# Designed miniproteins, single chains, continued (3): the designs that were tried, part 54

Each design is a single chain, and the fold is of that chain. pLDDT is the mean over its residues in the fold that is shown.

## One batch from the design tools (miniprotein)

Design m9865
Fold by ESMFold2-Fast:
Structure m9865 (fold): chain A 66 residues (1-66)
Amino acid sequence: MSTRVDLPESLSGTVGQEIRGTATVTQDGVTSDTEVVLTPTAPGTYTLSLPRGDGSSSTLTVNVSE
C-alpha cells in the first residue's frame, strides 16, 4: 500500500478571511482532490507537514497578513 499527498507550495491570506487550496491524494492508483480550508485568527506563518509513504514529507506554508 502506498499513499501520496501533494500539497500546494504556499498559501496567502488575511486575518478573518477563509484561505483555500487543493491537495491531491493518490492511494492505490486512485487520485482525488481534497480542499484545504483555513480561517486564521491571527497574523503570522502557519506550517502543515504531511508524511509520504516512502519516508519523505510534503510541507504547506500559510502566510497571513493583518
Scores: mean pLDDT 72

Design m9866
Fold by ESMFold2-Fast:
Structure m9866 (fold): chain A 78 residues (1-78)
Amino acid sequence: SQSLTLMRQGTDAFNQGDYDTAISLYQQALSLTPSSNYGLRSGIYRNLSQAYRQQGDFDRSQYYLNLSRRYRDLQRRR
């Protein structure tokens, strides 16, 4: 899917230390992900959390980590 392709490209940017590009690609993946796809949304939020953490933005990192956990829990209940 296009969302998975964007997530992969974001992870490639992350591994190169290009956290701004990674965040942009993860946000694009999120925008193409249906609100009901809890598993994929959880994964994207986890990736956003890690990228913000690498930039030293611990508040945004924690915010996205909390969203990742919330969507992971929703996926397990459905």
Scores: mean pLDDT 88

Design m9867
Fold by ESMFold2-Fast:
Structure m9867 (fold): chain A 96 residues (1-96)
Amino acid sequence: SELQQQAEQARLQSELMEEAAKIAEEKGAPEESVKSLREISENLRELSRALEEGNQEKIKESQEKIEKSYKEFLKTKTPITQESLREAHEKMIKKL
């Protein structure tokens, strides 16, 4: 179903952000940058669960949390963080 596909996409994006956080940490990115990536990952995981439940209110709340954590990420991002996102994305594509 559409909700199941959206839930799977949110789950994959959550895993992408967590992998990016791991790569960024390994490359010596600042703690706040790594934390921002993990916070986005956590909020995407919440969105995936809300989508699986079909709970419209929780979906909306999770989307708002994602937008907020993304804005914080934009304040803490570094070249290492950006490169880590690229590498995480490449690894995810290879698993498809």
Scores: mean pLDDT 85

Design m9868
Fold by ESMFold2-Fast:
Structure m9868 (fold): chain A 67 residues (1-67)
Amino acid sequence: SLEELEAIATAIAAERYPELAGLDASQLAMIVLEAAVKRALGEPLSPEEEARARAAQAALDEAEARY
C-alpha cells in the first residue's frame, strides 16, 4: 500500500540520511518537488538544497525499490 511505501521511505531517511531524520514521506517529496520547481524556473539551487534534494530522492527511490 502507499502507507507501507511511505513508512519505508521514512525509515530509510532516518537510517541512511541523518540530515533528513524526523521528516515524513510527504516532507521528503516536497523537498524534491521544491528543487524541481526551482530548476524549472531557472532559479539557482544552493549546494545544501541540491544535496538535500538528492538525499530525499535517493530515500524515495530506495523505498520504491524495496516495495
Scores: mean pLDDT 80

Design m9869
Fold by ESMFold2-Fast:
Structure m9869 (fold): chain A 64 residues (1-64)
Amino acid sequence: SLLELLRKLEEQRKQQEIQERTDRIQREGLPVESDEEAAEIRRRMAAQGVPQDLIDAMLAQLRA
């Protein structure tokens, strides 16, 4: 249905915005403003093999 398609497109848009903002945070050193951004950074850092405690410490600095 059109409503299902619209919901899927809105979710894709939200995910794309999170990815683009996270790219800018990591590249430009911008502050983390949302839990979704923090979760995406956590996901990326964990994929790079960074320990959870270091990710938590880094996110605390980025949110300050």
Scores: mean pLDDT 80

Design m9870
Fold by ESMFold2-Fast:
Structure m9870 (fold): chain A 94 residues (1-94)
Amino acid sequence: SEMGRLRAEGFAEANRILAEITAIIKETKRKAPNDEKAWQQLEEIRKELSERLAELVARLNAATTPEEVRAVLAEMIEALREAKRRVEEIKKQV
């Protein structure tokens, strides 16, 4: 189905960005093992992202049209891209 295809493609892209975020967090923590402030900032971003993704997944599951699915997936990808930008900025500071 069209909605099934959109969800599959959207989840594949979301999982790709989430894997990149996870890798950046791990590398940042490895480079700055005693930077309590950086670790707290990274954990806060991770928590905020997890909560936002949970809300978006609930909205995606409630979506009944391809247009609604595209709109929620666009918000999901933007939330992930913003989280990635935030963790990259912290990595630059350590």
Scores: mean pLDDT 90

Design m9871
Fold by ESMFold2-Fast:
Structure m9871 (fold): chain A 69 residues (1-69)
Amino acid sequence: GLDAVERAALRALMQLPDEEAVPAGRAIGAALRKATSAEEAKALSREQLATLPLSPESFAIVEAGLAAA
């Protein structure tokens, strides 16, 4: 459910530097508030994250976390 996506996202965000974790966390939080399913939450999170200036390493960490949830 949404809780599994949120926990996976939080674990991934803990691996990022603060300057990337904060905007990524806000984007994922917004996606989770709009989403009605885990699948929608993952899709909306990915869409929002693509608009952020994340390093390739940070993006890969968050995408892997969301995919595993």
Scores: mean pLDDT 82

Design m9872
Fold by ESMFold2-Fast:
Structure m9872 (fold): chain A 143 residues (1-143)
Amino acid sequence: EEERKALLEKAAKTIENNLKTLQEVRDRVSRLLEEIVKRAGDKFKPLADEVLRELTEAIQEAENALKLAKDGSSIEDVAREVAEANTEAYEASQKLGELLDEAIKAGIVTPEQAAELREAQTTVDNIAKTLGKVLTELLRASS
């Protein structure tokens, strides 16, 4: 009981910190992608919409994991939601990279916009890695 509570409290703190960063990144990426889509036209809108959907899903799953970690749910239930958040964050990072590569090839981004999108991709990838470490700790405690 006490060991489970301490583990879940540690997980909750890590998830909460990464959730805040992910929300800040989504808002920044949303503004950048709106500018890029306006410049490129509708061709890039589906990929931009997909990136924003993946980021929103990563946020939602991280929020779900945080709620379960705080409400006394089982380690197994928390681990499941952390795994989902990890997957969605990884997919968002990959889709953001695909959009960045396509936008650079099309010549529709400034060097500054490309640098900001790459920094956002790196941040989301690091969040996925951090959630993966949380998942590993939770799975080690499950019996």
Scores: mean pLDDT 86

Design m9873
Fold by ESMFold2-Fast:
Structure m9873 (fold): chain A 94 residues (1-94)
Amino acid sequence: SATEEELRRRLAEMVALIEADPRLSAAQKEEAILIVGTAVQEALEELDAELALRFTAELHELVRRLSAGEISLDEFVAGVTALAREARAELAAR
């Protein structure tokens, strides 16, 4: 679907940003890549198209902030967890 193609494109861009970040260790890159991969896969499986697109755009912004050195890896993990919680709560309210 167009939604799945867009989410997979954003995932590829997020992975490239993480892999290119000289501030992250190899272990931190693996952790961040696993987190974004899992989050996008769960969004594809659990969320509607509108919510999945919005969630993935917000996730992509967190990856940009991590790669810019604006947030720590711990803040990134907390941010992803909060976004996933908010998305599930919005889905449950529909």
Scores: mean pLDDT 88

Design m9874
Fold by ESMFold2-Fast:
Structure m9874 (fold): chain A 77 residues (1-77)
Amino acid sequence: SMDLEQKVYDIVKTLGDPFKGAVLSPHIRKLLSGEMSVEEFISIIDTIPLIGPKTAADILVKLGLLSPEEAKRLAEK
């Protein structure tokens, strides 16, 4: 839906990197649509070069899927 694409765009623009945004957009879309779990999202991000657990944590906090405390634990892993 158009609303889903707008939500994906809103998250992607906060990354400040259009190339990382392009790589992450399909995964953020699946996460927001419920086609992907939080755990699956974290696992997929871990496989992407130059994108680490801090980026996954930041996205999940912005989506309201992790608390700041949970995000800190993920980023420190």
Scores: mean pLDDT 78

Design m9875
Fold by ESMFold2-Fast:
Structure m9875 (fold): chain A 70 residues (1-70)
Amino acid sequence: SPEQKKVEQEFERKLAILEASITVYSAAIDLEKKLNGPQSEIDKLEKLLESFQEELKKVKEEGEKKLKEI
């Protein structure tokens, strides 16, 4: 249906942005580790990465729920 396609496109965009953020922050953590950066900075980046991963899970669950209601 047109409504289903609109919902799919909205969630696809949100997922793409979150997946890109996860990729960037994962690479930043790897770089800090290679440069022997301070553990406090690595810990901060890991917490941010975890937050993006949790948001990705929520968006996936919300998308699945919304599509079942159409």
Scores: mean pLDDT 84

Design m9876
Fold by ESMFold2-Fast:
Structure m9876 (fold): chain A 62 residues (1-62)
Amino acid sequence: SAEVEELLEKLENAESEEEALEIARKIQRILDENPELRPYVLEFAKKIRNEAAEKAAMSLIT
């Protein structure tokens, strides 16, 4: 959970779409092993104000 929280903070502060997607891929690997965390990531994605980060986070859920 702590690792996911750190990655979500990095995602929100991503300065480029490429950086956001790379962070999102790391989150996706954790979610593949811990699917119970998917609702938490979805709720976080809804609150993101960074467009690149929001797009990357939403791609993990769809």
Scores: mean pLDDT 75

Design m9877
Fold by ESMFold2-Fast:
Structure m9877 (fold): chain A 73 residues (1-73)
Amino acid sequence: ARADELARRVGELLRKLYELAEKNGDTITLDVEGRLDADGRFTEVRVRFSGNATEEQKKLLEEIERLLRELAA
């Protein structure tokens, strides 16, 4: 199903983000914030992480946020 594909892609991107931060010796905290409507769907989704994000990490975060919005819709 579409949701399974999106979830798998999110997992893959999270793994890449983790590997980059591990190589850089960074401390990562990932915060996922959402607001739910009456139907249990996210109306807002934001992903943040702590530390100094590289351009590559920023692109991964943007893609993760996009996929999470699609998964929640």
Scores: mean pLDDT 67

Design m9878
Fold by ESMFold2-Fast:
Structure m9878 (fold): chain A 72 residues (1-72)
Amino acid sequence: LSPEQQEKLLEIAAEAQKEALKVTTSADTDEQIIKAATVAAKTLRKQAKEHPELKEELNKWVAELEKARKEL
Protein backbone atom coordinates (compact mmCIF):
# COMPACT_ATOMS: atom_id res chain seq x y z
CA LEU A 1 0.00 0.00 0.00
CA SER A 2 1.14 3.54 -0.74
CA PRO A 3 1.60 6.01 2.16
CA GLU A 4 -1.54 7.84 0.97
CA GLN A 5 -3.56 4.59 1.06
CA GLN A 6 -2.21 3.76 4.55
CA GLU A 7 -3.20 7.24 5.78
CA LYS A 8 -6.70 6.78 4.32
CA LEU A 9 -7.03 3.37 6.04
CA LEU A 10 -6.20 4.99 9.40
CA GLU A 11 -8.77 7.75 8.76
CA ILE A 12 -11.41 5.12 7.91
CA ALA A 13 -10.55 3.11 11.05
CA ALA A 14 -10.91 6.26 13.18
CA GLU A 15 -14.28 7.08 11.54
CA ALA A 16 -15.58 3.54 12.13
CA GLN A 17 -14.54 3.73 15.80
CA LYS A 18 -16.16 7.18 16.17
CA GLU A 19 -19.45 5.96 14.62
CA ALA A 20 -19.44 2.86 16.87
CA LEU A 21 -18.97 5.03 19.98
CA LYS A 22 -21.96 7.23 19.01
CA VAL A 23 -24.37 4.26 19.33
CA THR A 24 -23.05 2.75 22.59
CA THR A 25 -24.40 3.86 25.98
CA SER A 26 -21.96 1.76 28.04
CA ALA A 27 -18.82 -0.26 27.33
CA ASP A 28 -18.13 -3.80 28.61
CA THR A 29 -21.49 -5.54 27.90
CA ASP A 30 -21.78 -8.14 25.11
CA GLU A 31 -24.81 -6.26 23.71
CA GLN A 32 -22.84 -2.99 23.49
CA ILE A 33 -19.83 -4.77 21.93
CA ILE A 34 -22.08 -6.43 19.31
CA LYS A 35 -23.81 -3.09 18.58
CA ALA A 36 -20.45 -1.29 18.25
CA ALA A 37 -19.04 -4.02 15.97
CA THR A 38 -22.19 -3.90 13.79
CA VAL A 39 -21.92 -0.12 13.29
CA ALA A 40 -18.15 -0.32 12.68
CA ALA A 41 -18.64 -3.08 10.07
CA LYS A 42 -21.37 -1.01 8.33
CA THR A 43 -19.07 2.03 8.21
CA LEU A 44 -16.20 -0.07 6.82
CA ARG A 45 -18.46 -1.60 4.12
CA LYS A 46 -19.60 1.88 3.05
CA GLN A 47 -15.98 3.07 2.85
CA ALA A 48 -15.02 -0.04 0.82
CA LYS A 49 -17.60 1.01 -1.80
CA GLU A 50 -16.24 4.59 -1.85
CA HIS A 51 -12.57 3.45 -1.93
CA PRO A 52 -12.34 0.28 -4.06
CA GLU A 53 -8.51 0.44 -3.94
CA LEU A 54 -8.79 -0.25 -0.17
CA LYS A 55 -11.64 -2.78 -0.47
CA GLU A 56 -9.48 -5.87 0.21
CA GLU A 57 -8.07 -4.53 3.51
CA LEU A 58 -11.44 -3.08 4.61
CA ASN A 59 -13.23 -6.38 3.87
CA LYS A 60 -10.59 -8.16 5.97
CA TRP A 61 -11.39 -5.82 8.90
CA VAL A 62 -15.14 -6.46 8.42
CA ALA A 63 -14.49 -10.23 8.50
CA GLU A 64 -12.55 -9.90 11.79
CA LEU A 65 -15.42 -7.87 13.33
CA GLU A 66 -18.00 -10.45 12.20
CA LYS A 67 -15.82 -13.25 13.64
CA ALA A 68 -15.56 -11.39 16.98
CA ARG A 69 -19.38 -10.97 17.06
CA LYS A 70 -19.92 -14.72 16.48
CA GLU A 71 -17.50 -15.58 19.32
CA LEU A 72 -19.64 -13.62 21.82
Scores: mean pLDDT 74

Design m9879
Fold by ESMFold2-Fast:
Structure m9879 (fold): chain A 86 residues (1-86)
Amino acid sequence: MMERLQAAQDRLAANVQQYVQIVRDMDPSNSALVAAVDATQAEIRAAVAALQRAIDTGREDDLKRAEALIDRADALLQQARALLKS
């Protein structure tokens, strides 16, 4: 459990750093990129809340929920980075 919690925290921290960098570099006139960034922010916020719940409860199901939200945030970040590089 603790190793998985630490891995989830590390992944979420990396996702936040990538999100901040994309926001700094983005052109706000790129509507597709703005939409991807907004979606990413929502998933990161959900992942933070889910991870805090997993820490508070120690429950396997709560950790799985947090991991799934982190996976979604990562996918959205990959999409946003692709749009930024285009």
Scores: mean pLDDT 84

Design m9880
Fold by ESMFold2-Fast:
Structure m9880 (fold): chain A 75 residues (1-75)
Amino acid sequence: MDEGLYRLSLLLQKISEHGSPETVQHAAEGVRAFTQGDLESALEHFEEAIREAEKAGDEESKRHAEEAKRLVRES
């Protein structure tokens, strides 16, 4: 399994445990875009997940989405 995809999957799982449906949806779309090689779309979706987590006051999901965005940028 690709290490980046494995780490993104773990971050999505953590977001899904506590995140709002909107945060989870954008994070899931970000992972999907990453698996398709669409890094620009993946970054946009994780940025939307960060914004939704911030609106919800979910600091933990925000941190996980920020880490996911960083992993995409480093790939």
Scores: mean pLDDT 84

Design m9881
Fold by ESMFold2-Fast:
Structure m9881 (fold): chain A 83 residues (1-83)
Amino acid sequence: AQELRQQLLAEAQEIIDTSRRILEESTDPETRALAQEAIDLANRWLQMAQQGNVPGEELLRLREEARELARRALALHERELAA
């Protein structure tokens, strides 16, 4: 139970850190918007994981949405850097 909570907190922090890096490096408005939304959702997921009803349906949904937004932001940023 504690191991799962620590893993969820670590995953959220990785998304926040990666997405913040994208915001610092990207000049593309769409990439920046996706990265910011991923940070916002990951912060909500962090707060829910700390409050102890883990895994709840709402937390799992926020995790899935944050991961998808971060993945899309990363893919667009990689294309931006390759151009």
Scores: mean pLDDT 81

Design m9882
Fold by ESMFold2-Fast:
Structure m9882 (fold): chain A 131 residues (1-131)
Amino acid sequence: DLREKIRRRLESLAEKYGIAAASLSLLASLLYIADYYEVKEILEKVLEAIDEVEEAIRRNASDEELIELTVEKVLEILEFIDELIENTDDPEERERLLKFKLLVLALVESDNDPENVYRLVEQAMQQFEQL
């Protein structure tokens, strides 16, 4: 269950940094990956998600509200990636989008700190090149 994996990842990060910092850190990792792959549409979606989470933090939303909001935003971003994959006729663009999706899933499923995004990106790219 992807929702449960994202929730557990946020809860794990929150033990060190608190919920607000954990939520923004996870989304910032997605922003970094989107920028690296130069996918403008995903970059814009992630920036919108960050703005919504920052607004929730400003209005003093509960920890549970911040977790649920961040989980929903990550799921919306993944759904948007799937829509882009289905709608592209370019094999190279499809490959780039699939690599991006795999990196996001690896980030969510790992116990690694989002600050190690570069290492996760490198490792996933090496694994994908073996396919």
Scores: mean pLDDT 78

Design m9883
Fold by ESMFold2-Fast:
Structure m9883 (fold): chain A 73 residues (1-73)
Amino acid sequence: SSAETAALGLADVLEILGLPKGAEAAREAAKNGVTSEQIERIRKALLEEGLSERDADLLVEPIRLGRIHDLAL
């Protein structure tokens, strides 16, 4: 799915950026079909790793868009 692809892509980016909690949450979301609850877990992990609300929202936006795309099919 588009949401799962976006979550895996985010996990790789977060790993490169040295944000392991966010990366792990993104991988877990991809395994569990990327629910709204899983997206909030990614956001929470990023905030715990010191990101701002704005930056956390920007990073998870492709996953939210992927879910909308998957629901439209």
Scores: mean pLDDT 85

Design m9884
Fold by ESMFold2-Fast:
Structure m9884 (fold): chain A 119 residues (1-119)
Amino acid sequence: SVEELLAVHRTAVAGLRAALEAERARLADSHPEAAATLDRLLALLDESEARIEALIRAKDYEGALAALEELGAQIRALTAAALARTSDPEVQARLRAIEHGLLEHLDLFRGLVEELAAA
């Protein structure tokens, strides 16, 4: 159901937020530019969560899929810009791991939206 999908989404997003906030705290003193990128990713996730939930409740699955694609592109752009600003291999590895985790979540959630649209 729509409500079950939204509950799964909220739980997954809460976990991603906690992981991003923990990583941001680790980077804040030593790598403030990387921490600022994580702040932007957190803000983007919050804004997109509200929009995607509203579209799913309206049964606008095409709109929800388009919003997920846009979010993925914004995540890639933000992480690419951050990677270009750092030469620290540990920071680069952490940013790539964060990008991978976020995009993997979006791919899984896209699959769930596609299944609802086909039902």
Scores: mean pLDDT 85

Design m9885
Fold by ESMFold2-Fast:
Structure m9885 (fold): chain A 82 residues (1-82)
Amino acid sequence: NDELRSLPREEQLKIIKELQKEALKNKEKYLAEFDALVAEQRAIDADTSLPEAEKAARLAALAARGAELATWINLAELYENE
């Protein structure tokens, strides 16, 4: 986030810590969403009725969402030992 990177280090650390807290509170939700997303990716990949281009576009969109969810899950896990 460009806005976050423009802030003083102390403000950045405070925001990161609050984001980690919120991620931990929602960890179970993110894990469930990630599992559902993996199942959807498998279903799309197995669907022979979809054109190649449409299949690729849908899988790319799910991969982007998966990366977002993985970031939040990792933040939650990093904070779990504090």
Scores: mean pLDDT 76

Design m9886
Fold by ESMFold2-Fast:
Structure m9886 (fold): chain A 84 residues (1-84)
Amino acid sequence: MNEEAVKLAEEVIELAKKLGLPGIVKAAEEVLRLSKETEKGPLAVPSLRLALEALKKGEYVLAAGSLSGAIKLLSGEPMKVEIE
């Protein structure tokens, strides 16, 4: 288990919940789950860092895209991340 990927995913989940972005929360929870199951968490770290910084700047499309990319790297399949 990569502790850095887990911590970053949890930080994205917390910030997304505070911002009221349930689609981003769901995507970040999927990255957290896949990081634990696949042991490929290190591959998601750059995308999680980008998503966290994008959320802080209000760049929600970039955050969604970064999380979708992380899910694809960990699972081989992209996830549709919704923004409302």
Scores: mean pLDDT 80

Design m9887
Fold by ESMFold2-Fast:
Structure m9887 (fold): chain A 79 residues (1-79)
Amino acid sequence: LDELLADLRRQLAEDPDNASLLNALGILLHEQGKYEEALEYLQKADEIEPTPDIYENLSKVYKELGDLELAEKYEALAK
């Protein structure tokens, strides 16, 4: 998992505005319980290219951080 994160971060250094890579990093950081870092990557992905998948992942991270209002907002946007 850490090796995959390092690889994705390396790819992102070559293409910093790649929303798919930012979303993938956010998902993996969420799986590791690094919710604040996951949120940073997912927010940047949303700024570049918002998608239902990014909204769903934002909702999940906000739930883990205890921000239920934002979690519900993004869950609705993902539908």
Scores: mean pLDDT 83

Design m9888
Fold by ESMFold2-Fast:
Structure m9888 (fold): chain A 71 residues (1-71)
Amino acid sequence: MNKHEQEAIRHIGLGVEAEEAGNLQEAIRHYDLAIQHLDKAAEETPDQRDRYQAWRDSVQRRRDEVLERLR
């Protein structure tokens, strides 16, 4: 497994945990880190790029929903 994929999984888990605790700003921080790692995974593994891009976009949507809850 790509190292950046593993880091993305870890940060997605921490983001979900932060959301469940009501720590929305912390959740956004973890989702942003997950997106950064998915972008790096896509860059390093061109034949898996579409998969990482789709996953990145789903995390981005969740991150944006949490951001709207802060407003």
Scores: mean pLDDT 87

Design m9889
Fold by ESMFold2-Fast:
Structure m9889 (fold): chain A 63 residues (1-63)
Amino acid sequence: MKVIIYARGGRGNVQGAVGVKAILKAEGNDVTFFIDENAASVAKGGPGDKIVTLDEFIEEAKK
């Protein structure tokens, strides 16, 4: 299944979202992970994670 995760807020929210991403990928889902640009300065993203605006995320979610 295609799953899109958009992580916003502080470091704790992004860390939780990274954990959810890992579980969903392990279950065989096609997971695309985005970090909000305002969260990026405090976030712990992984390789391949994309830093986006809300508008960019909305456009990606339409695909």
Scores: mean pLDDT 72

Design m9890
Fold by ESMFold2-Fast:
Structure m9890 (fold): chain A 68 residues (1-68)
Amino acid sequence: STEEQIAELEAKYKAFLEKVSTLDPESARLYLRIAAHEFRELAESSTDPRVKEYAEKLAEELEKLLAE
């Protein structure tokens, strides 16, 4: 279901943030770039408008963390 897919994206996003918190700044930045790209790909490949929108929002949040 849409709700299950959104919950899975949320869990994945949380796991990325938890991992980033354990890394040195250089590794954290690289990991955030990879994660942001992955959520962008999920948004582009998704056919469900709600899942697409949520994945786009998560990608944008990760990209904001990369901003100076």
Scores: mean pLDDT 84

Design m9891
Fold by ESMFold2-Fast:
Structure m9891 (fold): chain A 95 residues (1-95)
Amino acid sequence: MEALLEEIRRIEEIRDELFAKGDIAAVDITYAATKAGTLALKAGASDEEAAKVGLEAAKKVLAEIEKNGPVYLSDEELRAHIAELAAEYREELAK
């Protein structure tokens, strides 16, 4: 449990650093973790199971970023991408 929370905190720290750089990776990590965790909760998973699923989704995205290198967006492009993902997420939650 404590180890899971520590891993989540480390991923959040990396995500925040990527956000500061304008790297699209920060948005993709956040989206993957939030979507996977929330859908798991909706399917009847425990908070702990949902957190683990979210963490695994975030780690998968981070591993792909490490292979492919960073993709930098302007602040405007990054905000547009976030808005698009937020709209998609709202549709999935409405089901």
Scores: mean pLDDT 73

Design m9892
Fold by ESMFold2-Fast:
Structure m9892 (fold): chain A 97 residues (1-97)
Amino acid sequence: MQERKRELLELLREALRALLAHYDGDTSSLARAEELVRRALELLLRTQQELNPETPQEEIDRARALEDGIVAEFLALPREEVERYLAEVDKALEELE
């Protein structure tokens, strides 16, 4: 569990950093932020299936159908919220070390 939490938090940290870099003028970082968020969502789905092997396929399909919406919401986060979430993720990673 701690290893999976670390992986997820590291992906989220990289995604938030990429989104922040985009706000600082690196437009190529927006595509990177999208890729990293999609990887984090895939890791969450895989972890959920490993913890609950009986999770119905319909539930997984529903989660995947929401992926584009979740990614769009993430990429629309205002700079102040990105900075706040990054600080929270950094704290969570320090607590896991």
Scores: mean pLDDT 79

Design m9893
Fold by ESMFold2-Fast:
Structure m9893 (fold): chain A 102 residues (1-102)
Amino acid sequence: SELEKLKAEATRLIAQGGEYLRQGDYQRAAELYREAAELYRRIAELLKDDPELQELYLEKARMLEEMARYAEKGDAKGVRQLTLELVGYEIRFIGDQIDKEL
């Protein structure tokens, strides 16, 4: 599906951004995080019938924009912290969905 393709591409861009960050190419890392944020916004547009999932992807996009800002400043620790928060946000969303089914 288009949704699956966009998710896969966003994941690829985030991984590449992390690779450039490790190499000290902060500008390229920031560009890739912003591209991934744009893909998450496109995913959110496809999820209009699922407002909770739509908000998840919009928040992930906001976090990626912040990761890009930290990358531009050369703050690799800030990028790492936001990456952990991004993962934590997704885990909490999954937990909340499970609780609603119980």
Scores: mean pLDDT 84

Design m9894
Fold by ESMFold2-Fast:
Structure m9894 (fold): chain A 65 residues (1-65)
Amino acid sequence: MVGDIVEAVEDFEATTPEEVSLRKGDIALVTGVVDEEHLHVEVVRDGVVLEGVVPKKYLKVIGSE
């Protein structure tokens, strides 16, 4: 849910501008719930903050606020 800290369990390739690509092991913050199967996340990779939609199935919860 929103405020969860999640880790990408597999690579995900964004296919739309609204989506963000993930690499296995990326750490992200859940910033919104889009629907039952998609979350809005904020991920930091290579010093850049990226935001977008990702399928929930590529994520595991590792912490929360």
Scores: mean pLDDT 79

Design m9895
Fold by ESMFold2-Fast:
Structure m9895 (fold): chain A 70 residues (1-70)
Amino acid sequence: TEIEKELEELIKNIENLSVEEALKKGDELNEKASEAIEAGKLSLEEIKKIQKLWDEYLEKINEKILKELE
């Protein structure tokens, strides 16, 4: 899905983005995913894939935030 692709791109490029930009992109993708789930536009398999990618994004963004808040 588009959400999966954008999450994978965000994860790959997270070190090249500011914390502010990465969080903004993450928030936009989270809203998009939530709306798609509520509207029944995603299959269970697509939801599982997005959840896995979201967990990976959260790990990376938390590391980035810790490094840049200091």
Scores: mean pLDDT 81

Design m9896
Fold by ESMFold2-Fast:
Structure m9896 (fold): chain A 94 residues (1-94)
Amino acid sequence: SLTEEFEKLDKEEQIELLKKRLQEQLEEDYARLDAEEARFHDPATVEMQRRLLEHTVELQLEYYENPEEITAEEVVARAQARAAELAAERAAAA
């Protein structure tokens, strides 16, 4: 299984694989957002999603490079806090 193969890798190889997967997912997410922007003509919602995606990717990369400085739980908490902030910002503008 993918999990068993991952566990057999050393720490550096595990970080490299995680970074590669993150990059592949980011390319898919940007392609999806581009398609949604073209289809729905809702640039404000798409822009909010792009800002959240960029912030989440920055946090994840920081975690992969400096896991002693930021925990996985903190990455999730910061991503959720940013999503709530952007949602509140949009609600206040309405």
Scores: mean pLDDT 70

Design m9897
Fold by ESMFold2-Fast:
Structure m9897 (fold): chain A 88 residues (1-88)
Amino acid sequence: MAAPEVLSVTVDPATVEKVAGQATEATLTVTATLRVDGKEYTATATVLVRVPAQPAAGTTTLTVPVRLTVAGQEVVVEAEVTVKTLAA
């Protein structure tokens, strides 16, 4: 089979908000559209992510590798989530 081509990756929620000094957990729904052998497939996975504590307010991007099975092949896609840390 031809190698899978990742066309798009979407994450819901795209943003996780937390308070400074606190870690949080978020459940993410990742939807990826891939092309395998000229055919497009959409796969969805649910991932639980632990977001580490950060001492100051700010915005950070967290990259989460997600394993999907498309047309009998395992594909790892990178999902990007925006972490907004709010002042306490």
Scores: mean pLDDT 78

Design m9898
Fold by ESMFold2-Fast:
Structure m9898 (fold): chain A 87 residues (1-87)
Amino acid sequence: SRLVEDLEQLLRDLEETEKEVDRMIANGAPVSFFRDLLAQLRGQKGLLDELAARPNLSEEERELLERLKERLDRLIQKIEDYLASQE
């Protein structure tokens, strides 16, 4: 389905974002970068929550959404923890 293709692409994009975040943390990137990214990721999570509420999702679509949401939550937490450490 198109949704499966879109979710698989989002997982690939998220994997690249995870790598970028790790690099930017290691390099001491500015707090503004992480705040902007955090707002974007929280927006994406809201959209995924809306998708997950659909009654007619396939098993594959549900599994992809669950994996995507779990990884996104972990990334959001990582950024929040980093921002807290910067005071």
Scores: mean pLDDT 86

